# Designed miniproteins, single chains, continued (3): the designs that were tried, part 39

Each design is a single chain, and the fold is of that chain. pLDDT is the mean over its residues in the fold that is shown.

## One batch from the design tools (miniprotein)

Design m9332
Fold by ESMFold2-Fast:
Structure m9332 (fold): chain A 68 residues (1-68)
Amino acid sequence: SDLDKFEQGVANALAWAKANLSEEIVAELEKRLAEIREQARAGMPLSEAEKQVLGALGEALRRAAAEA
């Protein structure tokens, strides 16, 4: 299903973040992604959920750049 593909995409993004970002940034990102996943399961359009995932990833990357 499209939801299963979305969930796999989120899992892949989180796996990448765990390999490349600090534990502190990953913990915050994981919490935000969990909230977005809950909203998607509750009926949020996947296009909006995907936009929010990209926003959360962008924020994590901005934070990582500031710590470098």
Scores: mean pLDDT 85

Design m9333
Fold by ESMFold2-Fast:
Structure m9333 (fold): chain A 92 residues (1-92)
Amino acid sequence: SEFEKLEEEFYKKIKDRANTLIKLLERQIAEHADDPELVERLKKRIENVKNFLSDEEKIRKYAKEMAEARLNNDQKKLNEIRSKIDIDIING
């Protein structure tokens, strides 16, 4: 169904976004290897992103909600869900 296709597309996009953030944080660690306090903070941020990625049920729930919002042409709801995902990625 169109819904199942959208759900899978959003699921992949959420995971890709989180994995891209991990790569950016790893690059910042490499660029600031001489700053142990900053490196420790960046490693903790990576741990939060990985904790988010481990919660498959939460990611699937977000993907489903985004698919529903897209089918309803509810751009406001889609943006609200994206913001919640970003907060969860930051917090773990």
Scores: mean pLDDT 90

Design m9334
Fold by ESMFold2-Fast:
Structure m9334 (fold): chain A 70 residues (1-70)
Amino acid sequence: APAPPAPAGPVLRVTFLENVGKVDGAQAKEAHDSAREAARLAIERGEPVEGYAVDAKTGELYKLRIEVEP
């Protein structure tokens, strides 16, 4: 059988630390930008980085820890 394609990038582990509550659209955008930068830093440093993410359905903000899986 042909070999399955290898994954193109690192696997990230996301741990939910805290529910901060509901936020507005400006705060949701800032949280999205923060989470993307935290993921990038976790990949580049190989160390856990904390960030924020918003649930698109509820608008609730969560504090996260992002780590690269070995």
Scores: mean pLDDT 74

Design m9335
Fold by ESMFold2-Fast:
Formats: sequence, structure tokens, C-alpha cells
Structure m9335 (fold): chain A 63 residues (1-63)
Amino acid sequence: SDMFAKIEAGVAMNEALKELKATPEQIGEANLRFIELLKKGLPPEELKAGVEEIIAELKAKLK
């Protein structure tokens, strides 16, 4: 994927996690999952969908 799209996805995820007041452990786990998505070499749209799923799962867990 485009390097710029990867940076945008990572920034968007971490900004959303900060807004959700995620714990350091939850932020660490989310970033490990993001790295696994990057390793798969997904197209930008699929990478974005994966990030949105990570955010949605944590949002549901954080109440």
C-alpha cells in the first residue's frame, strides 16, 4: 500500500483510541494488531476497514 495511507491509518487509529481513553495495554494490543494488518500488504481500503474494526471492538469493550 501507499506509505502515506499507512501513516494516515495509524494516526487515525491512535487518535480514536486516545478519544476513547484506552489504557496503555489496549493501545499496545491495538498497535500490534495494526502491525499484523500491515504485514498482510492489504489495499488501503481493506487496511482502513481493519483499523475501523479494531476501534469498534475496543469502543464496545470500553463501554
Scores: mean pLDDT 81

Design m9336
Fold by ESMFold2-Fast:
Structure m9336 (fold): chain A 106 residues (1-106)
Amino acid sequence: SEELIKDAELLKETVRQLVDRIYSAKSKEEQREEILRARVILETAVADLKRKGYPEEIVKVFEEFVREITALLEEMLDASPEEQKALRDRIYELVDEALKKIKELA
């Protein structure tokens, strides 16, 4: 489905923008606020995907992906700058892996 691929690519771009905002935060408080915002945005995106009526296997891929990304974003708050960079890079890797899996199921 062209729509499924478009939704997956939009989620990829959204996650990249959210993680970049968290990584670029000027304080731990600002970073915490960006993580909370990211969580709400990602939970809303999954809810929207569920309402589109995609097969359960596709929905599960998005849910697992968002769960993994959210956990890594929360780890960034307590991480050193070097660890935050590694977490950002890991998030980018997971985004690419999830998009590849969705394209294979489409």
Scores: mean pLDDT 84

Design m9337
Fold by ESMFold2-Fast:
Structure m9337 (fold): chain A 74 residues (1-74)
Amino acid sequence: SLSPEERLDRLIAEIDRVLADPSLTAKQKLERVRQLLAEGVKLIDEIPDPELREKYRKRLIEVGARATEAIVAS
């Protein structure tokens, strides 16, 4: 099975896909991104290495902030 890190990488790629999807409304993008971010937080807790966990936590926060800005600008 995929590691938590591999699942997080795929989840972040999915957030980028959602943001790039012209068929989704701003509301649909926001709802989907929020669901993906909640899943990401759970996956971060599964990372046993504290340094790697903190790296992914910071990356997820940055991705979430960028995604929110992109959605509210659309």
Scores: mean pLDDT 87

Design m9338
Fold by ESMFold2-Fast:
Structure m9338 (fold): chain A 75 residues (1-75)
Amino acid sequence: GWEKKYKEGKELIEKGKGEEATKLFLEAYEEAMEKAEQEKDPAKYTGIKLRAIGELLDAKRLAEKKGLKESAEKL
């Protein structure tokens, strides 16, 4: 699922593989948004979207901290 891709992406950022990490983070975000759109409960829909946005922002901040400017700009 998207949470596993997010974790793998963070490991790639720590290794300086920003381009590979960015692809995984964007795939994770897309999968999370697709799951959110399938939710009939507005509270669950909102919860998944907020988590997905939060994880993507965390990924951007991590890329910035590691000096991976191009990756941070794409996230």
Scores: mean pLDDT 80

Design m9339
Fold by ESMFold2-Fast:
Structure m9339 (fold): chain A 71 residues (1-71)
Amino acid sequence: AREQALEEAAEFARRLALEGGASEEVAERIRTLVLQGRGDAAGALLATVLGSEAAQRFGEHWRRLKERYGL
């Protein structure tokens, strides 16, 4: 359950970064941080690169994934 939630959150964050104009390198770094359970660090990097709205969208998506997976 937790691994599936992290994988879905990581893919969402990676795509969000790429769609927002971040490089593949930055998007992959964000994905890796999420997979490592470092969602706060991933959110901070998203906010730095794409603005606070991107970090907020990631946080909202993660909250819904936690609800779906019972975390």
Scores: mean pLDDT 83

Design m9340
Fold by ESMFold2-Fast:
Structure m9340 (fold): chain A 70 residues (1-70)
Amino acid sequence: DREAVEEQVQKQVEAVKEAAKTLSEAERAALIEQLEAEREALLTDTSIPEHVREVAIAGIDEAIAYLKAL
């Protein structure tokens, strides 16, 4: 169910955005680095269905963009 995956990813993105408001600059930088590493892992993980990877990568990109804008 693609819609369920999209809903879960969006909830995770919103949670990251909310948590990010309370993080220090150093903690935000570390979180960005972790999210970028997760994105790279998803790009090469063929064991995850393509539609799940696409939604997860889009969510990570949104979270990274938000964190960099803070």
Scores: mean pLDDT 81

Design m9341
Fold by ESMFold2-Fast:
Structure m9341 (fold): chain A 92 residues (1-92)
Amino acid sequence: KEFEEKKKELLKKGKDLILVPSLNPSDYSVEEFKEKMVKGYALLKAVGYEDPVLDELVKRTMPKEVIEEAEKLAKKLKEEIKKKLEEEKEKE
């Protein structure tokens, strides 16, 4: 049951990292904005979240190279999350 709450927390964190800068872009530097987008998108992909509107927003906002880096980070995070969730499942 704890693993579902963990997934929820990561999903919320990923959404906040993308949506907050997207709604207030003037509050962030270009570098900070890109970093938050990469981390947020990587987290969302790592937890298996699918949102076509958010995906389109990210694709329009981020350069292709930045999206590729986010996908690499997502793969690494997905492995870590999957391992953690499987360990928690067995502990329950």
Scores: mean pLDDT 69

Design m9342
Fold by ESMFold2-Fast:
Structure m9342 (fold): chain A 100 residues (1-100)
Amino acid sequence: SEEEIEKIKELFEEIKKVVEEALKKANVPDSEIERVLKGLEEVEKLIIEYVKKGDYASALTYLRILEHELLELFKKLNVDEELIKKVKELFSEMEKIIKE
């Protein structure tokens, strides 16, 4: 639905903000931050395409892969537990929207 897609977009904007903050605090170069954020936008588009097609299983698969990759990156960078918790909560909220 249009409302479901809008909520997914809003949650991705919040995820991008948390990721950018985490990477900046970890002194990651701006060029690398831009690369990570662009990757997030590409996965967002892919998830939205699957949701529009009613392929919620594929949407959830890509969402879970993305969450795992981001959490592994955050572990390597020793990201603050509060930011890790925030990103987990945002992914959990998005999963609830996509799940049957």
Scores: mean pLDDT 88

Design m9343
Fold by ESMFold2-Fast:
Structure m9343 (fold): chain A 98 residues (1-98)
Amino acid sequence: MAKSLRDIVRELIAKKDTESANKAVQMLPFLIRARMDKLAKEVIENALPFADLSDPAVRVALNQAIAIAKELGYDDLVDLINDVLANREAAQKKVEAA
């Protein structure tokens, strides 16, 4: 009768707000360790762009997710996280320059 982990994660992604995105990103280390690579990819592609990258909990979760992904050989997830983070940094610098 509890919601499944997939239902919880997808509900958080669907809200497209920073608070829900932060919660979804914080689940990434667990999802990768559990080998739920497809759901982890959904979080990286759809939640990480809305997450607050200045939040220490989000930063810790991302660092843990990268470390676990490298350990398990999910190099594609590491690359995807880095691509999203680079795009977010570029967008922030553009706003600061305007």
Scores: mean pLDDT 80

Design m9344
Fold by ESMFold2-Fast:
Structure m9344 (fold): chain A 57 residues (1-57)
Amino acid sequence: MITDEQIEASREISRLAWSGNFKEAYEQLEKAVKEGILSDKLAEAIRNSIRALEKVR
């Protein structure tokens, strides 16, 4: 089950990435991983999504 903290962190990271703030998106992702909010697997999936978005834009 995904927690409310994981949903909120994922939404903020996605918001930053979609607005072109890739640096802040990666920074928030690493912070969420360090705080234990995001698992390594979920963080890897989000990181891959951000990279794909960077390549298209």
Scores: mean pLDDT 79

Design m9345
Fold by ESMFold2-Fast:
Structure m9345 (fold): chain A 95 residues (1-95)
Amino acid sequence: SAETLLEEAEKALRLAEETLAELRRWLESGELPSLTEAIGLLLRAIGAKITAELVLKNMEERGIDNPEARALAEKAIELADEAIRLAREIIRRLP
């Protein structure tokens, strides 16, 4: 349903926002997470992006026009891409 697409978009955005915020906190602290934590954050960011991309794909394939779900999914992709970039940068700094 259109409501399910909105819920999935909202979940993807929240996950992307939370993951990005956690990565930014690590960078601001001057400390590095463990390798396991860093990989976990990378996987969370990738998962958020995939979920948001699937929302957009399902909307297109089913001819569903939900502008709110589209906007949230697009924002989730942008934030997830930034989180992926930061997670990869942190992983490169690990010993």
Scores: mean pLDDT 89

Design m9346
Fold by ESMFold2-Fast:
Structure m9346 (fold): chain A 79 residues (1-79)
Amino acid sequence: SEEYYKYILEKVKELLPNPSEELLEAIRLAAKSLKSKEEAEELAELAVELLKKGASEKEIILEIEIYAGLLDIKNYLGL
């Protein structure tokens, strides 16, 4: 999860050099739900796409939390 956190953070910082503490914490928590490099790449791409569209940090946090929640449900159900 630490490696996935760092990967996502590096991609986010390419567009947003100084993320808020709230966004950093959301990425850290979401990284704990990730089970593969592919899921980390998908989450990083989601955040980057939202940043390119000019989404607020609050909107990005919400989308990250939704993505992580769906992965937790999927893993719980064995999907």
Scores: mean pLDDT 86

Design m9347
Fold by ESMFold2-Fast:
Structure m9347 (fold): chain A 85 residues (1-85)
Amino acid sequence: MSPREKGVQKGLEIASAVAEEYRERAEAAADDPAELARVGAEIAEEAARRVEALLPTLSPGEQAGLEEVRELLRRQAEEARRLAA
């Protein structure tokens, strides 16, 4: 696995862990599309924050991969916020 691939994997693992932490709230929101979208936005925003905190502790190659995941999470958060409006 390249350093970039390792960074991507770390970012995806963080996103998965945050989604798991929000599972109960997401399940409670299943019948409310706007609330489910808000939960999705909060998951992406929290995952992006954890990714940002990890960035300065990694090698440049791993940072490149993690930054790709951060950008994806930022876009997901913006899209989910629009759906929640």
Scores: mean pLDDT 86

Design m9348
Fold by ESMFold2-Fast:
Structure m9348 (fold): chain A 99 residues (1-99)
Amino acid sequence: SIQQIADEKKEELLKLVKELEEALRKGEEEEKIKELKKKIIEKAEEMMDLTIELNYEKAKEKYGEKVAEELVARARELKPKLLEELEKNLLDELKERLK
């Protein structure tokens, strides 16, 4: 199911975040940190896409196709902003947690 795929992607994302946190703790090279950050953003985008798809199916069943399409359009418009905010804040939030 889409839910099972989303759960697997969440597990992968959590592992990548833990790897980035460990890399920051060890003072790893900037290139390694950037690579891990990129992988995290890519997995976050995949999870957002799966969440949008899952929510579309649920909204379509509950409210009908037109409302579901409007909700999906809104979510797709917000997705780039959420990814940009995650990319901007990820390193700062993890560094704060390591203090």
Scores: mean pLDDT 81

Design m9349
Fold by ESMFold2-Fast:
Structure m9349 (fold): chain A 90 residues (1-90)
Amino acid sequence: MPSLLEQARAYLAEHPEPVLSPEEQALIDEALAIIRERHPQAFAAIESDPVLARYLRLLLYEIGKETDFSLSAEEIAERAIERLNELMTS
């Protein structure tokens, strides 16, 4: 299986960067802040790599979009961490 970084790079190549409304951007920024507070080591590792940093933001957007942004920032953050954990485990 390719590494998380290789999977992230492939996903970003197939998915263009979304155009966000100010409200959508604020929700994603809040979700990122929650991840940074609750999972500081994982967040630092992701932010150290620009590909992983972009992948996390795209993942947060996709989770939000799946529910027409009806989920709270905390729920989006939790789902993103669950998906990342699943990709890192066999």
Scores: mean pLDDT 77

Design m9350
Fold by ESMFold2-Fast:
Structure m9350 (fold): chain A 90 residues (1-90)
Amino acid sequence: MEEFIKELEKLRQAVDNRLIGLTIREIGLEWEREHLRKQGAPPEELARVDAELEQTRKEIERLENVRKAIDYLLEGKFDEAIEYLKKAKE
């Protein structure tokens, strides 16, 4: 029981660390998009940054659902945890 809780807490920390990294990446991509837009960059460069931004935002949403599932597992709320894991898979 204690070892299982410690493992879930470690997993939660790893997910939180990944979310921080993705949030920093999102900010960087938003800055790059605005910079390219102001410089009159070609449409293909803007499309590349937009695609990376969309993928980053989708990964953030997926990991936020995983984090909620871990929080529910730590609370012993298995039905709610399963619901958020299903959302993360979509």
Scores: mean pLDDT 85

Design m9351
Fold by ESMFold2-Fast:
Structure m9351 (fold): chain A 82 residues (1-82)
Amino acid sequence: MAAAGIARLDAMEATAEAQAAAGIKNLEELKAKKEVVARDPVFRALAEDTIDNAEANIASVREQLAAVKALIADMKATIRAA
């Protein structure tokens, strides 16, 4: 019966999406905090570097999530074909 396998993969996809969303939220909160620090010229360059790194990490998390979702879709197709 494919239903249990599909349900597990749906749960894994939901977990991956939730973890990615939490990670992105934490990085967006870090960016917001550093934007306040960037108002001080003394710390601006360090704050902007942290923001740039956070943006790069957000992009990486989104790319990895897309790859995981594609893999899960392939696994679901395999279960449905069996």
Scores: mean pLDDT 83

Design m9352
Fold by ESMFold2-Fast:
Structure m9352 (fold): chain A 65 residues (1-65)
Amino acid sequence: SSIDLSLKELREALIQAVPTVSFDELEATLRAFVEHMKRQYPEQSAYIDAKAEEILRELRALYEA
């Protein structure tokens, strides 16, 4: 799925950025990308939101470690 590929690539990019930018910046970037994807795939909005929440929890854990 193009949605799964896009989210995977975003997740990998955000994880790599963890030591160089704030959590607030990563969260804002993730949310902006998710909003863009939901405009392209409105029928998959719930799925995109669920996957975004998983990524956000993973990023938060990396900042709290």
Scores: mean pLDDT 84

Design m9353
Fold by ESMFold2-Fast:
Structure m9353 (fold): chain A 84 residues (1-84)
Amino acid sequence: SDSKIYQEMADILQEIQILLVEARDEPEKVEKYLKKVEELIKKLREIIENNKIPASMIEALKKLEEKYKELKEEQEKKEKERAL
């Protein structure tokens, strides 16, 4: 059992979830929060590639990646509306 790796992954998953909430609460800082989320997702993907990770943790990351994509698309739409 890789209890240390699983705890690190759980902590990163929780941090991503908090940052995604903060991005919605502080739209003026959304790009900063999304950049940090992207970095944390990359870190989790590296852990998954180098370790045998339970499917439940991989699915948790996929759900957060979906939320990240939704926020990024919303931000890109708002930027296009401001450029017009």
Scores: mean pLDDT 82

Design m9354
Fold by ESMFold2-Fast:
Structure m9354 (fold): chain A 92 residues (1-92)
Amino acid sequence: SRIDELKAEALARIRELVARYEADPSISLEELIREIAKVLAEYLKRLIAEPEASEELKELAKKVLPLLERLAKGEISPEEFQEEIEKIGDEV
C-alpha cells in the first residue's frame, strides 16, 4: 500500500540519519533528534493527504504533527515532546 511505502521511506531516512550520527562526531544528539522529527513530520503530512488512510489515523497524525514540527525547529525539548505525546495517547 502507499501508506506502507511512505512508512518504509521514513524508516530508511531515519536509519541513514542514525548511521551518519554514529560515523560523524561533529553531529550532536540534539541535531539528530531535530532531523528525525523533520522526517516524521514530513511523513505525517503525506499520511494526512493519503485517501487510503483512515480518518482515525489522520486525526491522530494531525494532533502529533504540530509537536513534531516544533521539535524539529527546536521550539520544544524532547522531554516536553514526550509529555505531550503521552497526553495524546491517554485520549486514544
Scores: mean pLDDT 85

Design m9355
Fold by ESMFold2-Fast:
Structure m9355 (fold): chain A 69 residues (1-69)
Amino acid sequence: MKFTLVVHNVHGSMAPALRDHLESLGLKASIVKQPPYGDIEIEVEGTLEQVQRAADHLRSLGLDVEVVE
């Protein structure tokens, strides 16, 4: 399934590192939106369980993350 991870209130320069981190967790990830500052949107392909675990892991790093189907 495809999901969008929205990472709120961050520098857009973080997007490649976030994508790499998501791929290290076994997800296929593509940057969809990368503003200079604001909300980064990353499209991920995986199971709901994989995506929720990845979102929870990013939240454990202090990031504000929303999962959108």
Scores: mean pLDDT 84

Design m9356
Fold by ESMFold2-Fast:
Structure m9356 (fold): chain A 83 residues (1-83)
Amino acid sequence: LEKAEELFKKGKYEEALKEYEKAFEEKKKENDLEGLEEVRKALLKFAEALKDSDPELAKKARELAIEAEIEIGLLRLKEKILG
């Protein structure tokens, strides 16, 4: 997330989104619920910031945030069923 946030602050939005995507995949692989929540919140903030200036990037960020929300839900369901 740190690299994605730094790129976002520098206005490198496409590069920032790619780093958020990498962070999402890493946290998903680790089954890191807190990390996925951090990625989801960062993506929603990114999407909100770009909704008027770059609606296509904002849309992609929202789609990735939805994927993170789904993964969070699946991990919570797995814990409830198996634990």
Scores: mean pLDDT 83

Design m9357
Fold by ESMFold2-Fast:
Structure m9357 (fold): chain A 76 residues (1-76)
Amino acid sequence: SSAVEELYNALMALPEKNKANLSALLAGADIDEIRRIIRGLTGLDTSGWSDRAILEALRRFFEDNNLPIPETIASA
């Protein structure tokens, strides 16, 4: 979906330090906290996007960057 691609591209455009820290930042976060954190880092309005689209983009991001996948994202 366009939402998945838009979020994935925004995450990939983050500074390397922010990308490396994202697993730790999202650890233990629920979906509402994940949405807030993503908005803070990317400036994207995620309120209209499904939980599925957000979790799919994040899973792909973590896999492509060889980062640990937080349990909330891995269990979705």
Scores: mean pLDDT 82

Design m9358
Fold by ESMFold2-Fast:
Order: sequence, then structure tokens, then C-alpha cells
Structure m9358 (fold): chain A 75 residues (1-75)
Amino acid sequence: LPLTPETFEKVREILAKMQEELQRLIAEGASDQELYGVVVRALEELIELAREENAPQELIDRLERELEEAKRLRE
């Protein structure tokens, strides 16, 4: 795997924090637009990290697809 253990752990931390924020927002009755906004920001951070670490193109392509879908759902 081209990712270092430290980088992989950072990915997990980003996702865990995002999930905690999403759970809180859902409990508070946040709008779908607000929820997808959080997802979009997290995906953008993950894509930048993946590019910096020269992650496999298949992984980057998958993240880009998820980002585009999240952006569409936010609209």
C-alpha cells in the first residue's frame, strides 16, 4: 500500500470526526444541505491528502465520484 500507517490513521481520524459531526447535526435537525456540506468538505480534504501521498488512481477516482455525488445531493 502506498499510504504510510500515519497517513492512513489521519484518514480514519478525519472520517471519524466527520461522522461525529454528522450525528450531532442530524440529532439537531440540520438540513440535508448542511449535512452534505460536511461530507463535501471531508471528501475534499481526503482527495487532497490522497494526491499528496500519490495514492492509487483507482482510489482517487472513487473519491472524486463520491465528491461529485455529494455535490449533486447538496443542490
Scores: mean pLDDT 78

Design m9359
Fold by ESMFold2-Fast:
Structure m9359 (fold): chain A 130 residues (1-130)
Amino acid sequence: MEKAGELSRKGYEAFQAKDYEKAVEYFEKAIEELEKLGLENPVLLENLGQAYFKLKDYEKAIEYYEKALEVAPDFRKPVLLINLAQAYFKLKDYEKAIKAAEEALKLASEKNTPLIEKAKKLIEEAKKAL
């Protein structure tokens, strides 16, 4: 846990510095340390997915967003589903992008207006691209 926490912090610092390759390296090492302990962290998996998205490795971004969705509490799932939808959109998998964004809308809090608007816009853009 302590070693994973330090690696996660370094990954986040690298991500904020826009050093996405170092962010990936640190987040992957943090995840490996947690896996040795039989632990999973949905925030860390999401952060790794976001780092891969910034590197334009959309297939790996999808892989880690899906892993994050498996272990995430329900209140985090709408954000993960939007991230997943954006990655599918970049791969031109518009049908999966629409499906993920629609699932995000179903799970989203009525109070999360920015997320609702992002989901609706993504659905509209993907439908136009079909």
Scores: mean pLDDT 88

Design m9360
Fold by ESMFold2-Fast:
Structure m9360 (fold): chain A 90 residues (1-90)
Amino acid sequence: MKEELLREAKRLYSQGLALRLVGEVENDPRLLEEAVRKLGRAADLAVQAGGDDALLQAIADEAARISRHPDPAVSRLGQALRDRILAALA
C-alpha cells in the first residue's frame, strides 16, 4: 500500500514536471497552475506513504522554480506549495 502511494506520487511528480516545462515554454499560467496541483497531490501522497524525503525535496525545488515566475498568481501558488512541503519535512 505505501509502495503504491509512492508509485502514484512519482507519476504525478513526472506529470507536474512536464506541465511546468510546457507552461514555461508557452508562457501559459493555466499549465503552471495545473503543474502546482499535480505537484501538490504528489507531495500529499508521498507524506501519506510515510515520507520520501528525496521526492519531497525534489517537489519543493520544483515549487521554488514556479515561485520565481513573473505571474503573481503562479508565483504565490509555487511559494505556498514549497512552504507546505518544507513544513512536512520538518
Scores: mean pLDDT 86

Design m9361
Fold by ESMFold2-Fast:
Structure m9361 (fold): chain A 99 residues (1-99)
Amino acid sequence: SKEEHDLYLYLVKDQLPEKQIQELKDNPELLEKLVEESIKETQKELENKFSKEEIRKIVLKILKLLKNKEPVVLSEDEFEAFSVFNEIFLKLAKEELKD
């Protein structure tokens, strides 16, 4: 959804060049592909501790709290899942947007 895409773009706003952020805004199908690949790789790195849907829910929950400037209270497992997702998503976005 557009609201979810806006949250993923918020995650990377200060971590990617403005040109690359604009490219993701202009290509929602590419953004969705990168998100899906990042969730899949995150699930693998966490040894299937969470389902893909659980990872998506954790990430979106945290991004909503951050965007709204609300307190972020997380379990250790939720924090790890978010941190791993953030690292993988940035890596995949940088690799894809090199071309």
Scores: mean pLDDT 84

Design m9362
Fold by ESMFold2-Fast:
Structure m9362 (fold): chain A 72 residues (1-72)
Amino acid sequence: EEFVKEFEKWLKDFENSEKERADKEYQKIVDEAQKLYDPETTAEIAKKVREELEKKRQSEVDWKIFEDMLKR
């Protein structure tokens, strides 16, 4: 239960930080793509970028879960 509270705090801090970083990266890439590509291509790039950012976030959450399992 103590480890659950530590995890909740970490997750809250992580989600807050990741949300800011992901939004900045997404906007930067979409803005760059919009200058170079058609709206359709830009939409595909935007979708891909969101998917990659989500995969990276999930990887970090998975690592934290693994660390918590080691504490048992």
Scores: mean pLDDT 72

Design m9363
Fold by ESMFold2-Fast:
Order: sequence, then C-alpha cells, then structure tokens
Structure m9363 (fold): chain A 101 residues (1-101)
Amino acid sequence: HIVIAENFDEETAKKLAEKGIKEADVLTRNSSSQKANAILKQYGIKGFAMRMPNYFKMVGATKSINKKSALKLATMMGLENPEIEQIDKETYLVTGEYRSS
C-alpha cells in the first residue's frame, strides 16, 4: 500500500473493500492530509481522505440512526456534495468533498 490515513483500521478496511474502495487509495500522512484526517477522527468516522487537484475526497464509515442523520453529520463536517449509502443496519458510508485553501 502506497499511502495510509491515520484513522484507517482493519474492520473499516473490510467494509470499504466491499464497496470497491481500497487502502491503496488513501493519502500519505502529511500536513494537508493530517488536517483532513483530523476532521474524520473528530466526527468518529473511520475512513480516509484522498488528495484531488483542488479538494480532498473523504470516504468513511460511521454509525448512524438513519441516512438523514448521516447526511447531517457530513454537512457538519463541511463536506460538499455529500453522498450517503447504507452498508448495514447501523453503518453508513459517507463520501464528500472537503475544500481547504
């Protein structure tokens, strides 16, 4: 694996792999990716951030009561174009764009 996010763990890796997302897509720990990963950790999301040309694409799994609550969490994190997908009864995949100038 070429890059790893600090808050990426084995159980989360399994769930993300089932969605076609691999650990190899995760950013290397540095000042920019550390800020993005700190946000994921702050909101209890187990996942990673990928560096894109003008933003970070954040992907993670979180526990939530329903899809609407998971969407509210993504909005509170400052994610643009948030997408929520249910993985199991209480676990949701959160994807969105984080823009930090």
Scores: mean pLDDT 62

Design m9364
Fold by ESMFold2-Fast:
Structure m9364 (fold): chain A 65 residues (1-65)
Amino acid sequence: SLQEEAEGYRVWALVAEREEKELKTLYDIAAKNDPELAEQYKKMYEHAKKLREEFRQKYNDLLAA
């Protein structure tokens, strides 16, 4: 059902949010000592942020259907 599909996206958005926060923390630590590693973590958390936004958008779209 659309409701079950929407719940799936809500859960995946939460997973992506947790990953984003973890990678952001790793970025903050790396930024003090290793600029190259920090840039890698930044790209990773930016990607996780986009994934979170996409899953949230799909969730909202399905609720509006």
Scores: mean pLDDT 88

Design m9365
Fold by ESMFold2-Fast:
Structure m9365 (fold): chain A 65 residues (1-65)
Amino acid sequence: SDEMGLLQAGVALTLIKRGKAVPEITANGIKIKADELESKEDAEKATKLARERLLRGEDVEIKSP
């Protein structure tokens, strides 16, 4: 599934709001939480969970690092 690509784009956008990532390219060239994307299997599982967690961060007040 392309959840990996969507994760990178979605997470990158969320991390940008937090000021934790500098976006060069939404697909590549961006650094996303390695522990969440350490393994492809975990990435697919974390994709949905990570987004929910990160989205919750937006609602909870995302602030720069």
Scores: mean pLDDT 42

